# Designed miniproteins, single chains, continued (5), part 56

Each design is a single chain, and the fold is of that chain. pLDDT is the mean over its residues in the fold that is shown.

## One batch from the design tools (miniprotein)

Design m17926
Fold by ESMFold2-Fast:
Structure m17926 (fold): chain A 81 residues (1-81)
Amino acid sequence: SAKEKEYAEIFGATGSLEAIRERVLAALEEARRNGLADVSDEQLQAYLEAVERLIESRITGSMSEEELRAYLAELAARAAA
């Protein structure tokens, strides 16, 4: 969808899954720091754990890179809302 494409561009979610993870986390931290997202420490921790599981699933072949990007973009959007 259009929203996933927008978040992929913002996070730089192209290339390796490790780069996607780092960009998503950096974007979430920036949004939180700038007051664009009211994210608690517990929510941030849960988000980090979810990202780690998705990366592991991709490595095991359970999820495609495109599916992972879309899901990470959606998680970041919900965390930023």
Scores: mean pLDDT 56

Design m17927
Fold by ESMFold2-Fast:
Structure m17927 (fold): chain A 67 residues (1-67)
Amino acid sequence: MSREDFAAAVDALAGKKTAADLSEAARRAAGQMMAHVSGVSEEEALAVVNANPTATGAELARLVAQL
């Protein structure tokens, strides 16, 4: 994961970007971060990110937390 992909994932979680605005690597990074925080698998978190392209980081974090 690049530093830019990590920064983009952080911006998405802060509500500055939607999932659709992220590269595939940045979506994986966001999924990994949310999985770690919520105690779910990275695959489950990434599936939520990919299923919700218009969602911001706050909404994605809520959806992952509900898994």
Scores: mean pLDDT 72

Design m17928
Fold by ESMFold2-Fast:
Structure m17928 (fold): chain A 74 residues (1-74)
Amino acid sequence: MSPTQKKVKKTALELLEENGSASQKEIAEKSGTGQSTVSKAIKTLEKEGLVDRTPNGRISLVDAERLAALAAAA
């Protein structure tokens, strides 16, 4: 990842740990980056299985129980 995307990823994880969920706009404002950069970082986190999007477009952390359930289903 680019240094900017890595910073966005860290900021996103910190916001999700504090608030349980965050919007792309909130992450962009906190990281000082554009929403396109946030979108790319969140896409990477989703691919890694670390975050999910809610139906309302917010981003939340995937907990250990959900990861274990997915592993058991595979």
Scores: mean pLDDT 71

Design m17929
Fold by ESMFold2-Fast:
Structure m17929 (fold): chain A 75 residues (1-75)
Amino acid sequence: SLEEEIQKALQEAIDKVRKAIIEMKKTNVSLEEMKERLQKLKDEIIAEFKKRNYPDEFIEQLKRAIDALIDSFLG
């Protein structure tokens, strides 16, 4: 279903951000550099879903989920 595809896409995006955080922590990247790289990754993910014409409500949900994940790991 469309709802299942949307939830799968959201989970895949979250997993991608989580993996990036883990890899950056392994490489001893500074907190400032991690924030910059994660913001860039967020922007790239959002741009990709916008290109694929996902609904605005999904884009806002995705932004909130990524921001919450970044804040939980770096804040």
Scores: mean pLDDT 82

Design m17930
Fold by ESMFold2-Fast:
Structure m17930 (fold): chain A 60 residues (1-60)
Amino acid sequence: MDIIIEGKGENPLEAKKNAYEKLMEKLGLKDLEELEDLIREGKIEVEIDYETKTAKITVK
């Protein structure tokens, strides 16, 4: 079962930041660079809903 993390904010960038912070805490990641590496490897999918200001992250 995939892990899904959602972040909300006042704007899309804040929503993305909040989702990234939750994911990094959940996975015990050292820094943002490790998170970006997982995205490039296709292990993490990031979706941003600009209307609801919500960032959704799915860990595969």
Scores: mean pLDDT 78

Design m17931
Fold by ESMFold2-Fast:
Structure m17931 (fold): chain A 68 residues (1-68)
Amino acid sequence: IAAAKEALAIAEATSTNAEALAYLRKALAALEAGDYNEALKYAQQAYDLAPDDAAVKAFVTALKKAIE
């Protein structure tokens, strides 16, 4: 969870896609609630909106490590 929180903070500072950031925030909230399926769903939606955004990719990677 800590790594995902740090990755989101970096994405909020560096990413320009506000819609992708909104989905990353929803993904972190779902992760903190223990809803891993919803967290992955929202992270995938963010990735689909910004597949070339390195910060979005880093968040998805951190999220997968946090639940595994």
Scores: mean pLDDT 77

Design m17932
Fold by ESMFold2-Fast:
Structure m17932 (fold): chain A 97 residues (1-97)
Amino acid sequence: SLYERLIEAAERLREAIEAGDEEAMVEAGREIGRLLGEILGLPEAEREELAAAGGAMGAAVYRAIREPPADKTAEEVRAEALAQIEALIEEARAKIE
């Protein structure tokens, strides 16, 4: 199932965030973007754009944890990212039921 693969990719992204691994965050982000494009039935070019956007988002989250906005801590940025991933996993699980 594409939704089961999406859950696995989201769990890999969670592990990468907890480990502080930029390359793993980019790779997991790309896979999430690609899978979302397939689930939505997007054309190949749009699926590739969504994969690239997912990878860029992974890199952006890594940078935001390393250099947080003036009004946030690294821990708060990490917690917000992990909450978004948990929400994605929950939505994907609901689609399998």
Scores: mean pLDDT 86

Design m17933
Fold by ESMFold2-Fast:
Structure m17933 (fold): chain A 58 residues (1-58)
Amino acid sequence: NIEKILERLSEHPRVTPVALEVARVEIEKLEKVDPALVEKLSELSPDELLKELGRIKL
């Protein structure tokens, strides 16, 4: 799931490699607290994923 999220984020032109590394750490933490939310994030498009992560402050 985390790898799918990161792969989709990497398709977005505004996402830098540094931002992807930060996102990996934060999503790994989120998966331990709310795995259902991480599963939902893995199904989103790159644009929707970026919006949701911005809302979560990741």
Scores: mean pLDDT 74

Design m17934
Fold by ESMFold2-Fast:
Structure m17934 (fold): chain A 74 residues (1-74)
Amino acid sequence: MSPEELAEKIVKEVEEAGGKVLKKEVTEDEAVIEVEMPDGLKATVTIKREGDKVIIKTETEEGESNTVVVPASL
C-alpha cells in the first residue's frame, strides 16, 4: 500500500470513530495526518515509505508514541 492509501484508510477510521481530521498532507513517500479524537486528544500520524516497507508512527500530544511497520507491497 502507498502512504496515500494508508492515509485515506486512517482518515475514514478516525471519522467513523467520531474524531476529526485537522490536517492531511500527502507526498510521494510520506503522509502526515493530524487528528482530534472525540475525547479531545490530539494525535499526529506519520506514514513514511522506506524501500519495501511502510512505517506508521502515531504520536499523541501527551507524548505517547506507537510505531507499526507494514510491507509496502500490500
Scores: mean pLDDT 78

Design m17935
Fold by ESMFold2-Fast:
Structure m17935 (fold): chain A 96 residues (1-96)
Amino acid sequence: MEEKKKKQEEVKKEVEELVKQGKLKEAGDVLDEALKKGLLTKQEVNDLVKRGVGAQLRKIGDEIGIEIAIERIKAGKPLKGLTQEEIEKARKILAE
């Protein structure tokens, strides 16, 4: 049990690191190998994918929101649907 837990933690840490780097395919490959080796259950893989994809989608959403804010500020269009943080970051980029 102890050896399996250590290997599971190493796999989870590697997947989290790959997701932070935007290497989603490599993270998926690591998860697939762990599933085939029986290190992770299908449920544990699904939970990691949900957490990792959720974090990456939020990052992508923030980047898109900032780009939209930049375009709308330059065009004098309404900033409806954008967060205050996205607007603030866009304004800082435009002031640079």
Scores: mean pLDDT 71

Design m17936
Fold by ESMFold2-Fast:
Structure m17936 (fold): chain A 90 residues (1-90)
Amino acid sequence: VGIEVTLEKPITTEKDAVEAVKKLLEKAGVAEEGSLEVLAAKLEGNTITVLVKDKKGRQYVVEAEKISEKTLKLVHVIPLGKPLSADDIA
């Protein structure tokens, strides 16, 4: 079962992608509202990869797919044991 979020605005920038992924993770129950820090984001066509950190310092690589201009689908949430930087995603 895919978890999806539909936004009020088109997802065209990395900033839009970050906000969409935060809402997607909150809807999925992965993070509490406001508890998630985004360390890096990359928008490549319809694929969005985001490095996030929770309030306990746990880091995740989140992959999401833009299935329409305003709709984002959660693909993967990959927990990490080691800190990553933006360069590790690029």
Scores: mean pLDDT 73

Design m17937
Fold by ESMFold2-Fast:
Structure m17937 (fold): chain A 85 residues (1-85)
Amino acid sequence: MAAELARAEALIEEIRATYGQPLGDAARALLLARLGREEEARAALRSELARRLFDLYLRLARGEVTEADRREAEELAAELERRAA
C-alpha cells in the first residue's frame, strides 16, 4: 500500500503538470477517497471544476449512471479540452 501510494502520488503530479490543477486535484481526491481519507479528499478539491470531476467519478464508481451524468461528463470533457488548449 505505501509503495503503491507513493507511485500514485507521482502519477497525480504528472497529471497535474500535463492537464492542469483541476484534473490533478480530482485525481488526488479520488485516491484519498479510495483509501478512506475523505476529509483529505475534500481538502484536495480547490476548484469548482475539480469538485464536479470528483463527484462525477464517485457516481460512476457506484454504477449510478444517468442521462444527467452523461451530460455533465460531456460538459466536463469540453472544459478540460479548453484548459488543455
Scores: mean pLDDT 73

Design m17938
Fold by ESMFold2-Fast:
Structure m17938 (fold): chain A 99 residues (1-99)
Amino acid sequence: MEVAERARELGREDLALLAELLERPSLSIREIVEELAKKRGIDISGTEIDPEPEAEAEMRERLREIVETAVKIEELLEKGKLEEAREYLKKKAEEVAAR
């Protein structure tokens, strides 16, 4: 699934950048946040964003799921499929709540 490309097609450069950074296994969550902050002109110097190693992989997967869900919802909304977008979001929220 080309999530970054789909996000770019929707004009969502922020989601495209996040998806591309998440596909790079050498980048830590901290480095991903730093790149996003740079793109937005936000200074996060002095902020420690350093999850424990056990939590980092889980956080990465959760961020990936969030980005994939956001892109899918945006695609449905652009196609005027508002009810399908609502049902998809509800299903994803229920899956997260069940964990």
Scores: mean pLDDT 72

Design m17939
Fold by ESMFold2-Fast:
Structure m17939 (fold): chain A 61 residues (1-61)
Amino acid sequence: SPDEELLAAALERLEAAKSVDEMLDVLEALIAAGAPESVVQAASRRLVELIKKMQEEEKKK
């Protein structure tokens, strides 16, 4: 479905992001494009998980 394709593309972009700012830009682009709430919520949950992983890696250098 279009929603599944939007989510898949967003998740791919989040995983490719080099910084928290780039991850936030992906979420902002989804919202600006009028993505369904379910897609935005799923992407937001993945974004939070990725930020936590990045923060753990940064602390350990």
Scores: mean pLDDT 80

Design m17940
Fold by ESMFold2-Fast:
Structure m17940 (fold): chain A 85 residues (1-85)
Amino acid sequence: SAAARAEEIERARRFVEALRREGVLDDEQAEKLLADVLGVLEDPDAPPRVVEAIREAIRTYEEEDARAGYETLLEALRKLYQEEA
């Protein structure tokens, strides 16, 4: 639904802003990550594994902290890079 997508986008925005606020990413890195994440979440043809990687990173951020969420995202994308690139 549109409401569920809007909530998911807001959760993604909070995650990336936390990374910027905590100094895990600089402003340029945070803007790039936000654009990439939103591009995936707004694309109906996005690979399910990439969407799941983003969702897992957001959950890790919400349960732990922004750095843990980011490390979760990087590890998931590293594994996917070898299979889908």
Scores: mean pLDDT 84

Design m17941
Fold by ESMFold2-Fast:
Structure m17941 (fold): chain A 86 residues (1-86)
Amino acid sequence: SRRERVEELLREMEENLEDAAKVRELAEEIVELTDLPELLELIRNSPIDVAAALLAVLGLRDPDNPAVVALARELQAAHPNPQRSP
């Protein structure tokens, strides 16, 4: 199922947080497999490193979406550094 694939990709992302290119590739696959409402919920429930990677990909695909902008502000308020190095 799509959910099982997303969970597998999330696990692989957590195992490869030091590899920015791999994290980006996995985040792109998750964004492609997940509808916007489910993706926003996934980002809210993810560790900050995973959430930031998913949000970066989503922001490139739909930069003018007010829900995406609101979530970006929410995560930045909770974590004052907008980007984290691996």
Scores: mean pLDDT 77

Design m17942
Fold by ESMFold2-Fast:
Structure m17942 (fold): chain A 90 residues (1-90)
Amino acid sequence: MVSPETAAQLREALRQDIEAAERLVEEAERRKPSPSEISAAYLLVVAARINADWLREATKDDPAVQAELAELEARAEEILARIRELAARY
């Protein structure tokens, strides 16, 4: 079991990675994306999903944390769908 402080820090880092990936995809959607931008967004989402899976297992008995992780997982899926759409165009 991780401390509540450590779990909160990891959730915040995960949220920041998702937000960074969203910004990269939004910029790419406004113009022709570079392959490096799409790769960076993809890697941020993959890292966030791995961390979310670990946190989900570690916090099974905390419904509030489970709800936050479900929100972040849904956002990650949305980013991945947008990345696939961009990859199909370019």
Scores: mean pLDDT 79

Design m17943
Fold by ESMFold2-Fast:
Structure m17943 (fold): chain A 69 residues (1-69)
Amino acid sequence: MDDIEERIRELRKRVDEEASEDIRKRAEERIAEIEKMIKDGTPKDDIEFELDITDGVIDLELAVDKTIK
């Protein structure tokens, strides 16, 4: 689980550094869902899949935010 925790930490750091308040709120909601999955004993593959989707969504939102500005 260290690799998943590290990925969550990196995602939070990136969001804190680059994201608007709205993007940060959405990222925290998604991270909270992933943390709930970890607590519920969800298989690692399913957690990694959800984290991959979350990373992709946040990457897209950050890219769009930078383009619109």
Scores: mean pLDDT 78

Design m17944
Fold by ESMFold2-Fast:
Structure m17944 (fold): chain A 67 residues (1-67)
Amino acid sequence: PWQEIFDEALDKLLAKGIITEEQRKKIREIVRKNYDDKEVLDLVEGLIKAVKEGDEEAAKEYVKKLL
């Protein structure tokens, strides 16, 4: 499921110090509450891709948009 891939992406961002534990928790809550929102899902997909490609600048922008 995409939720597992997203959680893995957030764990990688936390390990790199790009996000804090509190930010990870907040992002997870926002996504869980808005899982049927196309804009939120598009941001989730973009963040997953940025993390997979190692694009830290893009990943930071997606984190900012989700927060």
Scores: mean pLDDT 84

Design m17945
Fold by ESMFold2-Fast:
Structure m17945 (fold): chain A 87 residues (1-87)
Amino acid sequence: PLSTEQMKENVVNLLETLLSLARGDPRTPEEFIERIEELLEKAKKAETKEQILEVLEELISLLRSHSDNPVFAQLAEELEKWLQKLK
């Protein structure tokens, strides 16, 4: 099982990767980029498992709202499976 610190590191790394990819695509809505930036700040400040899980749930919701992008749709499914294992 992952420690709280390992879960936080994984979520932060995922959000940093998504932010880099989103900024690299000129078609990405600015609102999406702003939401990822907010989630990244929240993840970096998270001190409890519950706070990390909340960030992950918000990220899954955000990705599902942009499921027209097949990469985001696939990632949402993978993160949902991971979330179920962490609960």
Scores: mean pLDDT 83

Design m17946
Fold by ESMFold2-Fast:
Structure m17946 (fold): chain A 77 residues (1-77)
Amino acid sequence: NEKIEELLKKLKDFLEGKISIDEYLNLLIEIKKFLETAPEEEREEFLKKLMEIFGEEDKEKFLEELIHLADSIEKGL
């Protein structure tokens, strides 16, 4: 899935210091929209690959950041 690979590549680029914090925040917004609109099979594939990047313990921090950003956007818009 091209969208999943694109999002994961951008996450890796952020971890390698290749994208700005502003680009990372936009990436979190894109991920939230993807999770809200994508078929369940694609969401499960994305989450599985996300666990491979962050590890089982660290996925919670990423999800908390995404939820917090999403809440901030809803309050700001």
Scores: mean pLDDT 72

Design m17947
Fold by ESMFold2-Fast:
Structure m17947 (fold): chain A 86 residues (1-86)
Amino acid sequence: DDVERETGELMQQLDDMMWYYSDYPEMAAELNKMLRRISQLMVDGDYERALEGARRALEAAYEAEKLLPTDKEKAVEILRRTAEEL
């Protein structure tokens, strides 16, 4: 219940960031991929992994955002690596 709610709140933050990255389609694609994987974990009842995944995804998204617009390739790499580990 609390874990599901917290995960939902973190997923909403990621979704909001994805809209903000409309000018960075590669970053938006990796964020969407992470959201889909976390959503699948929630459907499967793996709430602990979903919550940890959401926390890692959000941390990676904020780290990547700090690199824009200068280090786009590094920003995309951070998101891609995190998406693959989820």
Scores: mean pLDDT 79

Design m17948
Fold by ESMFold2-Fast:
Structure m17948 (fold): chain A 79 residues (1-79)
Amino acid sequence: MEKRVEEVIEKQAEKAKELPPTKENTRKMLRETLKELGVSEELIERWIRVVETVSTSTSDEEAQEVAEELLAEIEEALK
């Protein structure tokens, strides 16, 4: 599982090098990568919303806690 995740991330990273480093491209790549890994669309949407909130929010602890919980849920879904 971990080896496959790394391979998918590497392929997406190579594609990202050809694209301008923008928030739009980062979100698209994150969504596509998680989709290829078999993460549910519901978890992908929650993850993207958390990333957007963290990037725009001034809340440090709350954003970190929510991000860690979502990361754990995504890891469970990948297993």
Scores: mean pLDDT 62

Design m17949
Fold by ESMFold2-Fast:
Structure m17949 (fold): chain A 87 residues (1-87)
Amino acid sequence: LSPEAIERLRELVEKAREALEKNDYTKAMQILAEMVRILLEAGELEAAQKLSDILTEVSKALGNNDFEKAKELIEKGIELMEEVIAR
């Protein structure tokens, strides 16, 4: 990852945590989807696939009105991104 991509991902991680604190699961999911796009552009294919899989599970949880599971999955996605940024 370039330094610019790392900085952008750090900003998005912060915004995703803020959205989650406000119980804005839709916004948190949109932010994680933006992170998938950045990872794909950076060639981080494994991380992009893992985060994309998490987003699919979040979408299913939200469709079932399982907000507790959606929150846990979004948190897992944020943790994955923190690991990718830390290297």
Scores: mean pLDDT 85

Design m17950
Fold by ESMFold2-Fast:
Structure m17950 (fold): chain A 107 residues (1-107)
Amino acid sequence: DELTLESYAVGIAFARSLAELMEKYGFPEGAEAARRLEDALIQKAADSLGVTPEEARKRIEELVKKYEEKARKLAQTYFDELMKQYGVEEAMRRLAEGLRAAAERLS
């Protein structure tokens, strides 16, 4: 349904924003973990809608764009708080582990 698709779109927008931040700070493994979470969310959306991942991606992209700015602000706030609490390297490690665990739970 529309609400389910919107929920996945918010999650995807957030994962993309985290990938961008982790790449900006030089942590490609963390960015890769965020991209894997995005792929897992798209697969779950496809399964829930009974469509292909390609079709789910097309339908989700417009909703992702709608939430992109809000997700970027939330991701930046979350990232800044982790860095403040743990420092850059430990924050990146924890974030990458959390993203990996989230993707595994969706698989």
Scores: mean pLDDT 83

Design m17951
Fold by ESMFold2-Fast:
Structure m17951 (fold): chain A 81 residues (1-81)
Amino acid sequence: SMAEVIARAEALNKKVTALVKNKVQLSLDEIQQMTDEAQELLDQLQRIVQERGRVTPEELEAESTLGVVLIHLTVEKKLVE
């Protein structure tokens, strides 16, 4: 559901933000797991938008949030590669 996707996106954003802020050393496996979760949520969001034939502000905000999460994870991956 849309509510579940938004809630999961917010939870993932809070998790990634806390890990980055606290300079937690992340393994490549941990980064990949979070990246895969973010991509899954984006795919679910796109499906909901397609089913409705329109995008809502809440869905657009969730997409933006997931994009920021993916940018942070990409930076973290480059630091450990």
Scores: mean pLDDT 84

Design m17952
Fold by ESMFold2-Fast:
Structure m17952 (fold): chain A 105 residues (1-105)
Amino acid sequence: SVLELLEEIKEVVAESTARLLAVLKDPQMAAEVRTTADTVLRQLDEIIEDYKAGKISDEEALYRVQLLILSYTGEMVAAARREPAAQPIVDETTERLLELLNRLK
């Protein structure tokens, strides 16, 4: 279901953020990742709540989630460029998020 996919996307964002923060050595980079992840997770919760309440369509939910995932993956790519140890986490997370987005329709 759309709801299950939205909740799985949220879980992937939370888990990948925790994994990134465990390997990042630069405190400024860690702070940037935390800030972006916090914003993305908050806005994902808002999308999930609006979807459950029937306030947004499947198409609107997909559009909003795509924008959030672009923002999140952009931050992850920036982190991996500064700290190559983050690259495997970024690659795995980006592939998983794209798979989930493709299933949202």
Scores: mean pLDDT 88

Design m17953
Fold by ESMFold2-Fast:
Structure m17953 (fold): chain A 61 residues (1-61)
Amino acid sequence: MQDLLDRLLSLGVSRDTAEESVRSFQERTKGLSPQQVQQEKDRFLREVERVLAQNAAAEKR
């Protein structure tokens, strides 16, 4: 899961938030196959990018 942490940091997420997100992701993906974990990781990263873009737009002032 180091790669997920590194990607979140690259997106501008703080280390504390990124570490918490990785921990939550690990809990949600326990018992899944490697293929399922990769699919959930891709979905999670797309959602994070979307939320960050929305937050940037909300900071319009």
Scores: mean pLDDT 75

Design m17954
Fold by ESMFold2-Fast:
Structure m17954 (fold): chain A 80 residues (1-80)
Amino acid sequence: SEEFETVLDGAAHLTAGAIFLVMADKDVEKGDKENAIEAYEKAIEHFERAARLFEPVDPQGAATARRMAEEAKKKLEEVK
């Protein structure tokens, strides 16, 4: 179903965002500011995409994705 496909797409973006967030945190620990910025920006993009995909079918998933995007944005500002 379209709803099921949307949930899977949202979950994939949420997972990708989480992976990039972890990668960015590790890049910060290594002093790799340029790679950390790029990874945080990719994490934000994936979390925002997940939020949009979840909104009509999974409001709680959308809220989680938005919260994770805001966390990644805060971390990005701290590195810049």
Scores: mean pLDDT 90

Design m17955
Fold by ESMFold2-Fast:
Structure m17955 (fold): chain A 59 residues (1-59)
Amino acid sequence: GTITIEQVVSGSVDGLAAAAQQAADLARTLGGDVTVKTENLDDGNVKVTTTITQREVLA
């Protein structure tokens, strides 16, 4: 299964780092892969999209 989390944060580097750390912790707990995408918004905020995919793939 796939879980997608969207957050809008101020353009602060610290805010982005906190969001990334939370995503990493969730992925570790769920045993999944994490993909993080950032998008700059016109108002100076940043949209962070975190996609967590469960490791169902046999390598």
Scores: mean pLDDT 70

Design m17956
Fold by ESMFold2-Fast:
Structure m17956 (fold): chain A 73 residues (1-73)
Amino acid sequence: AGEAARKAGREEAVKAGGGMGNELAGALKAARQTVGKGDPDAFLEGVRQAMEDGLGSIGVAERGAEAMGRSAA
């Protein structure tokens, strides 16, 4: 169970990695709805790791998030 939650946390953090603060809170809120039965501790670990790694690649995430935003909404 922890592996899936950790991966979901990483992906959500990468999606949100553009404004910090508010976007991180939004990612956690969205993930709680998506991973309601998941492991929140593992999810938060994934988010933190992705923030450290993903901050350097925010430009790539911005393009991906725009495409996914169009698909999801």
Scores: mean pLDDT 56

Design m17957
Fold by ESMFold2-Fast:
Structure m17957 (fold): chain A 79 residues (1-79)
Amino acid sequence: SALEELAIEYLEKAAKEIEDKSKATPLEVFKKAYELAKEELGEEKAGEIARVMLDLLSSFPSYKPYREELEKFLEEKFP
């Protein structure tokens, strides 16, 4: 879907824009992707994209251990 394509785009853009690559953890990439989407598309659209990012990342076995911290970040931004 278009939202899944945007989610992938913002995750990749966030990973590239993190200056210290040693700090490019899944949570930091996710946070940066959300902030970039919010800046460019607004809070409502960024929220939609962030939920899709969470679902996409959760589909990869290597990212499942990070799901809880990513969900907590979204709960703090979207009560």
Scores: mean pLDDT 78

Design m17958
Fold by ESMFold2-Fast:
Structure m17958 (fold): chain A 81 residues (1-81)
Amino acid sequence: MSAARERVAAYRREETEPSRAFRAEQRARGAAPEEVMREWIRRMAERLGLPPEEVERLLADLGEGLARLTRRELERLGLSG
């Protein structure tokens, strides 16, 4: 994997609880989910020294992988609609 992808994955793993707290705080302030995600991506990009567009792409790749795994698991359990 690229160094950037590894750093994004490590940040997500290490910052799980702070990430949850940040998203909860933004939602409590009435921010739309899309705005919360955009602000989170920007903060992650600044902290990692990466362009926001690259962070967004890497997060989408990671999210897509999780979606595929979830779809397979739901199919296995007979719960996919």
Scores: mean pLDDT 63

Design m17959
Fold by ESMFold2-Fast:
Structure m17959 (fold): chain A 66 residues (1-66)
Amino acid sequence: FEEEQNQISEELRRFAELLADQPELAREIGLKLSGNKESAEEGIELAEEHSPEAGEHLRRARELLE
């Protein structure tokens, strides 16, 4: 449980680092991720459009939450 939370936090930290220069985009993605499953997928896709690495980190975090 705690190990999974630490891994999720690490993935989210890496995502935040990749979007540090675009705080407004990071905010929009965060709002989408906090919504329903469809909204969360849109958020991940938006991150992938900016950076494939950012999207990968979000997908890993989502997998750990399931």
Scores: mean pLDDT 75

Design m17960
Fold by ESMFold2-Fast:
Structure m17960 (fold): chain A 85 residues (1-85)
Amino acid sequence: MEEEIEKDVIAALGEIYMALGNQALEKGDYDGAIRDYEKAAELFKQAGDNKGASEAYRNMSIAAEKKGDKELAEKYRKLADEFEK
């Protein structure tokens, strides 16, 4: 089924953006990490992968904390909690 195959491909793209975000985070590129994780969260949401979306938002919160943006970190933490099931 094309729809099912499409969702699997979109979820795989989400995993790729998670890996890119992790690489940016390790380099200290916190803005790049947040951007890549945000793209991953959108892709996981499109694929119906709430767990993947939750993990992406959790990682965005970590990147925001490392950047020193406590308000942004709290915002992403709350989003992660909403998608955790």
Scores: mean pLDDT 84

Design m17961
Fold by ESMFold2-Fast:
Structure m17961 (fold): chain A 89 residues (1-89)
Amino acid sequence: MLEELQKALIEAFRYLKETEPERAIELMQEVARRALGLLHKMGVSYEEAREVIRSALDSTPELSEEERQAVLDAVEEQERELRAEEAAG
């Protein structure tokens, strides 16, 4: 399950980088945020979910280090929002 999602993320990141280069970072951030939310709903810990996304980014050779960091920053922001929602009830 997690391996299949990691492969899907790699394919999505490659596709976006190729087809939407001017918007690739923004679209990859959206995909990664949604993946974190989906994994959380499936009962995966935030730490494990971040590792799946990070591994997908690291396994996408077309991405620069700056692009990977921008996507990871968006994932950390989404985690913070989800944790705040849980704390609010």
Scores: mean pLDDT 82

